# Designed miniproteins, single chains, continued (4), part 28

Each design is a single chain, and the fold is of that chain. pLDDT is the mean over its residues in the fold that is shown.

## One batch from the design tools (miniprotein)

Design m12948
Fold by ESMFold2-Fast:
Structure m12948 (fold): chain A 96 residues (1-96)
Amino acid sequence: SELRRLLGGRIRREIVDKYGIVLFAEDVDGLVDEVLEVYEKGGREGLAKALLYIRLERPDLYDEVVRRVSERTGLSEAELRELAREREAELLAKLA
């Protein structure tokens, strides 16, 4: 959808601009590594952006990425999903 593409593009730009990371991986392992790199540089805010980007652009891989990031960070899957949802709400409010 148009809104999904606009949000995905905005998030991708913010991740590149603030953290210097390009999210380009096409598989779960590569996306997990990219998410963890954004987390290392951007903390919870960066993590929320990276997870939301994957949910919008690769919804087919999102659940597996969340599970793997949970295993690697010790953060619960529920916390990770909440971070992505809070970031989406914030970005939608800015576009309204």
Scores: mean pLDDT 85

Design m12949
Fold by ESMFold2-Fast:
Structure m12949 (fold): chain A 90 residues (1-90)
Amino acid sequence: MLKDIEKVTIRIDGDTLTVVFDFKTKEAAEEAKPEIVAFLKQLPGLTSLEVEIDGNKLTVTLTFSSREDAEKAAEAIKEKFKDYAKVNIY
């Protein structure tokens, strides 16, 4: 269940997205990981996905077939999470 998300930060670097989910607790990050990963794996053009948890922070690195697919994925992630937390794209 998606709860206790404080903010979501998306960095676009060519065909790669780095998405950082800041949670209130490490437990909330660990419980949210399966749902977040399941959503992200459905993004069009995704070629690889790497996930790291460090304390209250869940970082997902996503590589796409093109920069355009990465930019569309960033907007899809923002739309998905905008009702849960503030989402920033850089």
Scores: mean pLDDT 87

Design m12950
Fold by ESMFold2-Fast:
Structure m12950 (fold): chain A 55 residues (1-55)
Amino acid sequence: TSSKIMSDANSVAKSLSDAGRTDEANSLISSVTSKINSGDLSGAQQEVKNASRSL
C-alpha cells in the first residue's frame, strides 16, 4: 500500500540523514511522494529499495 511505502521511505530517509546524507534523504521523500501521487507504486517501492541498498 502507499502508506507502507511511505513508512519504509521515511525509515530509509532517517537512516540516510543519520549518515550525513540529508540531501539524498530529502530527494528520496520527494521522489517517492511524487510517484505515489502519480499512481506509480511500483516505481516508488523501487526507489525505496535502491536507497536502502546504498546504506
Scores: mean pLDDT 84

Design m12951
Fold by ESMFold2-Fast:
Structure m12951 (fold): chain A 87 residues (1-87)
Amino acid sequence: LVERAAELLREGARLLEADGLDELAAEARAAADRLLEMARAGAPASVLAEAARQAGGALALTAETSARAEELRALAAELREVARELA
């Protein structure tokens, strides 16, 4: 599930980058890397779930500034579902 959350964040980053939102794309990639690093360090499921929820919320907010708003919102919704499964 953590790998799925990271995959969704990296897909969001690709969509943001395609829209020229390079800074937001870098933030999404950093969130994906952080999630994987926390999992490797043995972070509890509740902490990983919260991090995934926060990342999904950030993607949903950035959707409002993107031509790919619906695609980013769909990824954010999927991230929220993964966060529920992690908890």
Scores: mean pLDDT 79

Design m12952
Fold by ESMFold2-Fast:
Structure m12952 (fold): chain A 78 residues (1-78)
Amino acid sequence: IPETLRKAARELEELGHFEAAKVVREAADYISAGDKTAAQKKLEELRNMQREALRKGDYEVAKVLSLAITEVELWLGK
């Protein structure tokens, strides 16, 4: 899971979305640390970023954020 999130962060950096990439990396770090509360807060930030990407028509960014959101949700549900 952290590896998948780090790959998603790299893809966001390649698309020029450095702030979103940072939030995805922070989520990966909190998951690695087992910090569910911090990971949940990052999940909400990612959901807000995905909604903004969809509003702006940035569908490539929205797809990468959807993958990251799914991975964080999967980890939190266990």
Scores: mean pLDDT 84

Design m12953
Fold by ESMFold2-Fast:
Structure m12953 (fold): chain A 56 residues (1-56)
Amino acid sequence: MEMRKEHVENVARLALMRGLSKEEARELTIKAGDVLGLSRKEAEEIFDRVYAEHEA
């Protein structure tokens, strides 16, 4: 379970680092989470945390 969440976090970080918009990075993160068996809510919570850290 932990490794799946870490992978989704890395997808979110990479998308933001590549300069994707917040919306594009969010959807990419949700899609990655879905492939790995995470719910949309779980993937959105991961993205929101990573996005807050990126903006800090």
Scores: mean pLDDT 81

Design m12954
Fold by ESMFold2-Fast:
Structure m12954 (fold): chain A 77 residues (1-77)
Amino acid sequence: APPLVPLSEEEAELLRKLARLALEISTSPAERVAGGVLLALGLLLDGASIEEAAEAILSLTEERDRERLREAIEKAL
């Protein structure tokens, strides 16, 4: 059975990095960025990889910001 803690410290730290990058790079309203981060959190809690969580954030990011955010994520993770 998986641990009672659904998100590891390492996963939490990586999600914090993703959230910071999304907020820094995205020109979208804060509510939309927050929605992407919450989706990523839900995916990690369901056992998805950090890469899948990052793709979820990117999928909810506007096209004009997506390439910059992808590049920043690839460099930071």
Scores: mean pLDDT 78

Design m12955
Fold by ESMFold2-Fast:
Structure m12955 (fold): chain A 65 residues (1-65)
Amino acid sequence: MEELKKEVDERFAQLAAALGLDPETAERMRKTVIAHVRQEHPDATEEEIYRRVLELLDGALAALA
């Protein structure tokens, strides 16, 4: 779990940098994305939530490359 959370945080930092977001906007984006995934998958485990978030972030970063 800690390693997965670290990967998610690193991907959010990369996406925020690529989009030119300020720290407050980046943190709001992080909370919004995680909250959205939780809302769509209310029965999912913490690991499943972070895994889904990581997949979304990897897809977004690939689209920006």
Scores: mean pLDDT 81

Design m12956
Fold by ESMFold2-Fast:
Structure m12956 (fold): chain A 92 residues (1-92)
Amino acid sequence: VEELLEELRRAVEAGDLERALELEKKILEILKEALEKGDYATVAEAYRAVARMLRELAEAGLLSDVSPADVEAAVARLEAHAAEYEAKAEAL
């Protein structure tokens, strides 16, 4: 997941939005598979990494077409999911 997130960050920094969308879809499929397998640690790490990436992209001015409120809402939702799956991973 981290390798795909790094590629996604590079694609966005390069302005390659088509590549960024392809990588996002692949990351979502990995998350679905991890959820199906009960690999909550991987799911939590992925949500944290995506939240961090969204903040970095917004701070770099690469999300100019997205409102700051929508970015913060997306980050908060991702961080909430990460915390939920971190708790599930610790319970195992």
Scores: mean pLDDT 74

Design m12957
Fold by ESMFold2-Fast:
Structure m12957 (fold): chain A 73 residues (1-73)
Amino acid sequence: DEKRKELLELIKEYEKIIKEYSSQEIKDEDEEAWAEKNKDIVEIVKKTLEKLKEEAEKLGKTTKEVKEELLKE
């Protein structure tokens, strides 16, 4: 199940990015500046969300449910 492994890797990267962003105590005004400096990270987040949405639609579930299932050990 290569597709599942790829999605898990993308979700882990997304979680890492979100955790890093949250830990930086970035204000809303600084968010745009941070996104501009980290375009590659923003692209990864967008791709991960797009793949999660696609899988959610395929399974008839929400993106949150699919994310939780894929991250479940």
Scores: mean pLDDT 61

Design m12958
Fold by ESMFold2-Fast:
Structure m12958 (fold): chain A 85 residues (1-85)
Amino acid sequence: SEAVKKATELLKKQLEEQGKGVEVKITEVSDDELEVETPDAKAKVKVEKEGDEVVITVEAEAKASELHPEAEKGTQVIRIPIELV
């Protein structure tokens, strides 16, 4: 879907601009999937089209550390009307 590809490209560009001056790595896994990594966390971002909406799923995982030996995972879903993409 062109809407999904466009949304993914815009999201990647926005994340790169917001991450300027912060240690953030953004990797394009596919036309509809991004991977975002910081020193403390890693997130997978998937973009899908459902009817008249673009659905962005963020699956974030905190990295294990000496202070927090257990990695925690969280999932967030964001829905955006396709006309706003």
Scores: mean pLDDT 69

Design m12959
Fold by ESMFold2-Fast:
Structure m12959 (fold): chain A 100 residues (1-100)
Amino acid sequence: SSQEKELEEKVKEIIEETKKLLQKVVEILEKNMSFEDYKKYMLLLSKEYEKLVSLAEETLEAIRNGDLEKAKKLLEQLEKEFEKFKELAKKIEEEAKAKG
């Protein structure tokens, strides 16, 4: 259905933007952070990224199974976790600017 395609496109967009943002902040960490801060932020980024990927996979499975109500609920959770990931990325950028 058209709703299934729209939900799939939203999930794909969130994951692609998350991957781009992850690449950017990893480069910032490598160039600007102490080893201690690098390890700390890499652990936090890894945990949030794994959670986003897991939610995306669950959302896509719900769509494939025709469970649109479950898919919508999981997409809302995915969007909330994506906002948390963006806030973490912003914090890393701001701390890197203060240290560089």
Scores: mean pLDDT 87

Design m12960
Fold by ESMFold2-Fast:
Structure m12960 (fold): chain A 77 residues (1-77)
Amino acid sequence: GERLLEEIRRAIEAGDYAKAGELAAEAVELYLSGEIREEYLAEIERLLRERADEEGWRAFMASFGPFLSKRYQEELA
């Protein structure tokens, strides 16, 4: 989990919100399978709230949504 969180943090710091969205979808799937803690998802949300503008959030969600499985999309909608 730690490596994935660091990759997400670096993507956000680089302004690559589409990349962050893809990696965050993977993090959500790992959370729902019990492999990572909810705190990891909270940290991702915190970083996005601090650093992403409206366009950054839209780019993140445009990437994040398509990479979630239908099962996980229903739980987050």
Scores: mean pLDDT 74

Design m12961
Fold by ESMFold2-Fast:
Structure m12961 (fold): chain A 62 residues (1-62)
Amino acid sequence: MKLTEEELRKISEESGVSLSTVRKIAKAIENEDIEELQKLLSKLSEEQREKVIELIIEIENK
């Protein structure tokens, strides 16, 4: 599912991850680019990674 710009901004604000990084993560998920996704997530703290994934799943489920 494609996230909207508003949803990407919400994820950025709630996780503390930059909007540009959140957009790249969402695009990597959309394209099933596991290598890019792992590289992006490795630059985040454990707390930021968990929060970004949680928020994306929450939005995708409604």
Scores: mean pLDDT 79

Design m12962
Fold by ESMFold2-Fast:
Structure m12962 (fold): chain A 92 residues (1-92)
Amino acid sequence: SKIEELLRKLVEALRAGDMEAFRKALNEIIDYIKKLKNEFEKLSVAEGIARALASAPEERRDEALQMVIDILKEKGLPELAEAVREAYEELR
């Protein structure tokens, strides 16, 4: 699926330390989320983002999490930002 491809790109960017590629993939995921009508599907994407963050090198996780939260809030998705944070904390 398109979302699986985008989440894979997030993981690859984080592992490579390519924060520009990470930001690009995240913005494409946000555009995808905005087209979704179902709140359960939005939560599934939030969980996917959290799993991608948890698979990143330890030294990049906090920076990447903060970037995700800030961009989601800026894009008018604060509830989704909170869902990502909560899902990420449960994976630890």
Scores: mean pLDDT 84

Design m12963
Fold by ESMFold2-Fast:
Structure m12963 (fold): chain A 90 residues (1-90)
Amino acid sequence: SLAEQAYEAAKAGDYDKLAEILKKTVLEHPDDINVTMDMLAAAIRAFAEVGDLESARIVGEAGGELALNTGDVEKSLKIIDEMKERLKKL
């Protein structure tokens, strides 16, 4: 599933892959935030399981911004890229 792919990418620290699959989901399902939220929840779970609360917080904040911008594809892609850059700087 897409949520399983997001979990494995987060668990591996592969933030480029996590951002890639999230951006593809936004492009394919621009008005369906639920698929994207399931993927972000899976990533948060992966970080929380290893005590990485800062990464979990960053993903949670991006999830909130994505929910507020549902249907705005351009803004959603920017939010995902900003999340990726924040994760890489930890």
Scores: mean pLDDT 89

Design m12964
Fold by ESMFold2-Fast:
Structure m12964 (fold): chain A 83 residues (1-83)
Amino acid sequence: TERQNQILAMIEEKGYVTNQEVVQQFKVSRKRARNDLSSLVDKGKVKQDKHFPGLYALASYTGSIIDDEVEEALALMKEAIER
């Protein structure tokens, strides 16, 4: 669906999307926004945040890749400070 593709584009640009942002962006009801987001979760394209049920991110967002990137960035910063 066109709206679901636009939601995916928003997540790709920002890294996340909220149910409220979908409501405001597309001028739809909260229930309709939730249905679109649930459909994307069912398709395996998006995942819901466990701590904030209204927050969604790409299903490929594994956390470990971010932890590895943060660990590499911290190692580079530590080396720069110790020089």
Scores: mean pLDDT 66

Design m12965
Fold by ESMFold2-Fast:
Formats: sequence, structure tokens, C-alpha cells
Structure m12965 (fold): chain A 82 residues (1-82)
Amino acid sequence: SINDQLDSIRQQVNDQMDDVTSSRVNTYIDGARTSFQNNDITGLQNIVDQVNTIRSTMSSTDQQIYDQVIRQFQTMIQQLQS
């Protein structure tokens, strides 16, 4: 399920990123979960825009994990559009 995939990604974020960065990313994961549960495509698109803006300021290591988060959010948007 999407919830299981989000929980898996949250675990990767918590394991690989520092506490400050992981806290920020977890806020986006929580927002994406809420938007998905509410069938809020616009809310999910806004979160993806915010995360893409921040990506360029991250380390290369953090970008690899962050790209997995962005891909998951894009998958969620596609599911709501189908």
C-alpha cells in the first residue's frame, strides 16, 4: 500500500539523514500522506514543488535519498490522477 511505502521511505530517511534534515523531510512525508488520504492532488503537487526547490541545496548523499522521496510523491500523484 502507499502507507507501507511511505513508512519504508520514512525509515530510510531516519537511518541515512541527520536529525534536522530527517525532521524536515518527515514533515513533507506527513503532508503527502494527508493530501493523498484526502484525494488532494493540488496539495501533493505543491509539496513536490517545495521539495524540488530545496533539492539543489542538499549534499549529494542526501539528494540520493531525497530523490526516492520525490519519486514516491510522483507515484502518489499518478495514482490519484487514475
Scores: mean pLDDT 83

Design m12966
Fold by ESMFold2-Fast:
Structure m12966 (fold): chain A 109 residues (1-109)
Amino acid sequence: TDAKKKQLVDDAIGDLQGVIDIAKEVGKKSPKVKKETDEAVKLAQDAIRAAQETLKTGDAAAEKGAKLTEKTAKLLAKAAELDPENVPKLVGAAILAIGASINLELAKK
């Protein structure tokens, strides 16, 4: 294992933690998107576990994490459509999730 793989995983986990923080904040103040934001938090937490497992088991865990973060980004984009007042925060969280997915995909090698 090289330092580059660890950095990609660490960056992905950091981005996913940012997603969780934003989704929790929006979900607390907007009942309209609470279901979507709660599901995004759960998927992001599962993605963090897969990212952590990437350093131990490699490619399969990284691929699982990347797919979970893609689903998280799609839920956040849907929440943004449902709640125009929180679009900047929800879009920002979706961008973080996309970045995490890319980093986990790169960590496969």
Scores: mean pLDDT 87

Design m12967
Fold by ESMFold2-Fast:
Parts: sequence; C-alpha cells; structure tokens
Structure m12967 (fold): chain A 52 residues (1-52)
Amino acid sequence: MTKEELLKQIEKMGFVLGPDGKTFYVPSQPGTEGPGMLVSFARPLIDEYVSL
C-alpha cells in the first residue's frame, strides 16, 4: 500500500494527521488518543505510514 493510500485509510477511520506529518489523533473523540479499540484497530496502518 502506498503512503497516500495509507493516509486516506487512516483518515477514513476518523484520524487526522498533525502538523508534524507523523502524529495522528482523533479531534472529535476525547480519550481515544490513548489505548482504545479505534486506536488499536488503526495501529498497524499508522505504524506502516510512519515507517515510510
């Protein structure tokens, strides 16, 4: 999967790429920035994105 495709998939899950270009967070769901089902599900995609 390309970096752009990974970004689009992560964004579809409700995450936003921070100005750092490497940090993802959920702007409308307080408390999901830490451990949680949504973060856990997206973790493999986020890890792959930041490794590229």
Scores: mean pLDDT 65

Design m12968
Fold by ESMFold2-Fast:
Structure m12968 (fold): chain A 57 residues (1-57)
Amino acid sequence: LPEEVKKAVEQGDRKKALELGRQSLKDPETLRKVAEVVEDDPELSEGLLEEQRRAGL
């Protein structure tokens, strides 16, 4: 998952990156790695935090 998110970010596919980010919410270790991948993109980082908030995380 983190590698797939990184590839989506490199391709500029933010919608796919956030969709893969939502899948990572089921595993805390995977979520942490995905958060590190998107930390340099404020829009994706904020989007992932909003998805975490909606999931009650």
Scores: mean pLDDT 77

Design m12969
Fold by ESMFold2-Fast:
Structure m12969 (fold): chain A 61 residues (1-61)
Amino acid sequence: MDLLKDLPLSEEQKKLILELAKKYNVPEENIRPMAETYVALGRRKELMEGLAKLASKPKPP
């Protein structure tokens, strides 16, 4: 998937984001916002799992 193609992420970071998105059943629409937040927070690995969990939560109406 090329969803992260234009983001300043290493190949390892992109793989981690996609693996966590798959693990937590993150909707495709939430993968890019999750990755952008990860970049904005300085690409800290420890925050990535928490971001994936938040991104898996459906948007309240």
Scores: mean pLDDT 72

Design m12970
Fold by ESMFold2-Fast:
Structure m12970 (fold): chain A 68 residues (1-68)
Amino acid sequence: ERERERELTERIVENAGRDLGLSEEEKRRILEESEGDPRRTVRRIAELIDERFGVGPGKLVAPTPPEP
């Protein structure tokens, strides 16, 4: 049922977010892209992990703070 899938998806995102230090915006984006599907959510998280650790740090986009 949708409620069960949503609960699973939220737990997956929460656990991954705490482990990887994901922002709330990143968590929300993963949820939106997966549409609450835990399989798609896991895939998105796996891709994020691969980008951050598999392809090397040079591929990462550093956040740019707003200029004063």
Scores: mean pLDDT 67

Design m12971
Fold by ESMFold2-Fast:
Structure m12971 (fold): chain A 64 residues (1-64)
Amino acid sequence: GEAEKREEASKQALELAEQAKKVFEENGYKAELKKVSEDTYEVIATHGEEKKVLTFSADDILKA
């Protein structure tokens, strides 16, 4: 059902966010993973004065 699809998409969003965090850390960034809502995760990566923010959501996965 719709709820089951959203749960799977939310899990995929988390897995993508964890992969992004790891990639940033491997490239010398300090990365933080935040759950900003039930279905949305944010990766904040900083290196010196450089800041990058990536958002991963279940809605983006379902839209794809």
Scores: mean pLDDT 80

Design m12972
Fold by ESMFold2-Fast:
Structure m12972 (fold): chain A 78 residues (1-78)
Amino acid sequence: MSQEYEQKSKEYKKKGDSKKALEYALQSVRNGGDMSILAEAAEFNGDLEKAELVRRGIEASAAGDVETALELFRRALE
């Protein structure tokens, strides 16, 4: 399920449809997909604030700061 949304996001990014790429990236992560896809799609769509929130969340998660990561991801998914 999440992998199918990730594939759709990548397909629309390849076609230059930044809005659809972002929509499918959001669906992918809401279904347990890789958060990095959301950061990439948000950057491609020009949504730099959302991309920054996702990247900071990934960094916090990698550092073991799970609470900060979850808060940042929650804000990015709004």
Scores: mean pLDDT 80

Design m12973
Fold by ESMFold2-Fast:
Structure m12973 (fold): chain A 74 residues (1-74)
Amino acid sequence: MPSLEEILEEFRRRVEEILETVSDPAERIARFVELVQETWVELEAARLSPEERARAQAELGRILEEMERRMAAE
């Protein structure tokens, strides 16, 4: 079972891959929605403590905010 850190690292890696390989904004958004859903399923399966779950939620939000800023800069 992957750790919280491994799940978040994989999420960041896949976000970067989408940004590198997909140019269309609508397709990017669709892929990000799918990725967030997949990542949340993985976090649920990891059976995190309440503290780890809160941390995961905060970190996912931070990564998504950074992604939106990067897309806006393009």
Scores: mean pLDDT 79

Design m12974
Fold by ESMFold2-Fast:
Structure m12974 (fold): chain A 69 residues (1-69)
Amino acid sequence: SEAINAAMKEWSKKVTEIIATEKNLDEKVRLLEEVAEQTIKELEAAGVSQADIDRLRAIMERSIELVRK
């Protein structure tokens, strides 16, 4: 899906920026969670299926969990 590809590209860009600029771990996780929620809202607005939304949310949540370690 074009919408999924565009949203995931923007997610990756924002994640890279947050990791590069934010040094406090708790704040980094909070910002990443905020970007993930915004990405999900964009996908919902674009009419992406709930099954794809659930899958992408799980991927983003797993990525954020890896940052906590």
Scores: mean pLDDT 85

Design m12975
Fold by ESMFold2-Fast:
Structure m12975 (fold): chain A 78 residues (1-78)
Amino acid sequence: AADAALEAAARAHADALLARLREEAPSWSEEQREEAIRKAEETAALAEALADTSGLPAAVLEVAREAAEEIVRILREA
């Protein structure tokens, strides 16, 4: 119940963030896109490193990792 609710909330937040990113990213400078890619890659690496130690449900960490990877994909394709 709690894990499912946290996963659903994380996914909804990620979906909203990705939708906003797709709308705004085409207007960003090269420097802004490169910085966002770097931060997203760092976030994905941190989520992976914390998977067994953070106490967060694995599903929530997986949503965060997938969202970070999708951010990198969107920004590289923009």
Scores: mean pLDDT 75

Design m12976
Fold by ESMFold2-Fast:
Structure m12976 (fold): chain A 89 residues (1-89)
Amino acid sequence: DVEKKVEDAFAKGLERMAERARELGAPQEIVDLLEQAAKNARDKGVSAGGLLTVKAIEAARKSDPRLAEELRRLHKEAMKEVNKIKEDS
């Protein structure tokens, strides 16, 4: 099932973003948003995970622009993995 593979790949990308945010000393609210985004991606699809990811990046931008830039970079990598699965199907 391509849809499930896409959702799982995106969720794993969001989990990597949460881990990286923790490593960089992000506020717990940002980490929580990214972890919830990963759960929403698996449960409710990529768009639901994406909504919370946008909120996390905006929160990061207000507190630490460098963190926001790193999260945007990791989000682009997650989307590349999603697109690769869709193209390979």
Scores: mean pLDDT 84

Design m12977
Fold by ESMFold2-Fast:
Structure m12977 (fold): chain A 115 residues (1-115)
Amino acid sequence: SKKEQDIRLGKAAATYGVRRFEEELARLNKELQENIAAAKTEEEQKEYRKQFTEEAVRAAREVAEEMKEILKSASEDVIKEALSLFKREAVAIAAGLSQETADAVGKVLEEIIKE
């Protein structure tokens, strides 16, 4: 049925989104660790951590838009459910690295879901 098809598509999109975000966040974290190791001041380290949070938020937005494209023929409820699953997993992954980044990612994804 169309409903069963949409539910399956929603789960696939969420799985894709989580993997994409995890891969991007791992790349960004590697860059952050290299930048922190090279930093000579606490202020430089603070700026790199801020940049990491901003780039993680951008990655979350880009992945959410990719998910919306995958789900463009699905019902609004399926799209919102898939994005909500993605938000939960993305926040959990980000919290493993930085609570500040997790909070920022959660906020941006919540705003996208409400649109």
Scores: mean pLDDT 90

Design m12978
Fold by ESMFold2-Fast:
Structure m12978 (fold): chain A 55 residues (1-55)
Amino acid sequence: MSPVETGFLEVEVNGKKYKVGYIRGGGSLYVSAVDKSLSKEEKEEAEKKAKEILE
């Protein structure tokens, strides 16, 4: 049985810090930027950086 891990990371996009929430378990990783002020491009970059850190 694999426990589910959840938490938050801080990532830098365009010189600003943003919080990204994550869920990891059962061989799957899900990331979601929690800051609603992010553009679509900044959200994708923040989530990509968080995923790279968590992998």
Scores: mean pLDDT 76

Design m12979
Fold by ESMFold2-Fast:
Structure m12979 (fold): chain A 68 residues (1-68)
Amino acid sequence: IKLSDEQAEELLAEIESLKPLSEEERKRVRELLLNGDGGGLAAFLYRLGFSDEEMARVGRLYRELLAK
């Protein structure tokens, strides 16, 4: 199961509210979200320096969006 384009943009906006992303990083996050690659997203955000608390917040919203 993968997010819609609208849901991917909503989650991307939430991620950017926690930490600003470059154009290339935004493109990569969008690709990972649209492909349903939650593990790849987690690994990518970890490499960008997202904290455990920020990662938990992103994961919670991801699950909420998938349940819609």
Scores: mean pLDDT 81

Design m12980
Fold by ESMFold2-Fast:
Structure m12980 (fold): chain A 148 residues (1-148)
Amino acid sequence: DPTLPLHSLDDAKKILEKILEIAEELNIEVYLVGDTLRAIKEGKKEVSSIELGVETREDGLKLLEALKKLKDLIVEVTEETETSISVLVTDLSLKDKRPLLVTIYDLPLSREELAAHLRSLGMSDEQIEDFLAERFDRMPLKEALESL
């Protein structure tokens, strides 16, 4: 989508390192998912957004509230859906101060539990299969950052 600015992966990595540090302090496991995980596996050097997964909405909210307390980050909630929270993150320590779109999905660890959750939200079987195809594949954020 040409409407979102491209950020260097080096700048995105710095934001992700701050997210990982806070997640580790809170004992929350965070995963790279979706288009971001595909971009990293394909060796791309730029991203228009970051897609993350956490096991529960409660974990996602705790992570976002802790990130908002960091003096060098501006975190603005842009959208909240039944499956995700989207935020714009500006890192004031970076030269590029354009906001990066970060989406945090509610992603239970098992495919069966995730499918059951999506069904409970009123999704059709076709919508569930589409969601799983895009979001179920995940890599722990710590592992992803060590491989970059």
Scores: mean pLDDT 85

Design m12981
Fold by ESMFold2-Fast:
Structure m12981 (fold): chain A 65 residues (1-65)
Amino acid sequence: MEEVEKALAELSPTERRAVLLAMEAIRAGQDGLGALLRAAGVPAERVPRLAILAGNLVHLEEEAE
């Protein structure tokens, strides 16, 4: 969806990949997004923002289906 693509385009390649992985984890009903984002190379200070973004983007995709 347009909003998802715009949000991802504003991220660095590393952050974009990390958010996509977090979105997959959310869709699978998994927890531990902070650990996942850190393992994907996201700095600690950016983890809360990217975790919130991933959650918002998953909800946006579900609403647009």
Scores: mean pLDDT 76

Design m12982
Fold by ESMFold2-Fast:
Structure m12982 (fold): chain A 66 residues (1-66)
Amino acid sequence: MEEEKERLVKEFEDRVAKLIKENKPHSEIALLLEEAARRFHELGMSTEEIGKTLIKVINKAYEKAK
């Protein structure tokens, strides 16, 4: 479970960073984050854990996009 969670987190960090670097519309980033939330929920993550994880993904994606 944790390995799959780490894999998905890194996958979404990279995907969000790519959208940011390419100056894609906020709507595309929002759709990607919705997909991430759904996949994290499928792994059995709580709403609170999903929220914290998405914040970490966004912050890391912006760091990677610099």
Scores: mean pLDDT 82

Design m12983
Fold by ESMFold2-Fast:
Structure m12983 (fold): chain A 80 residues (1-80)
Amino acid sequence: SLEDVKAALVAHFQANPDLSVDEIVDILYQVARTLRARHPELSDEEVFELLVETVEELRRLGIISEEEAEEIIEKLKERL
């Protein structure tokens, strides 16, 4: 499920708190590509919303700053 994917991503970033913005973007971009390839029933908008929700959860947990969260979302928009 998408909730399981979000939970797995949050756990991964909690385990790797020193990842840069660009590294986080690269990971999320690869996840988006994998989801689109394996789940053609998901819209691009639904995949993007999952990534945004993941980034917002990382900010809520204090893993990334508000400024980093905004930068990650903007960079994802450019790539997706």
Scores: mean pLDDT 87

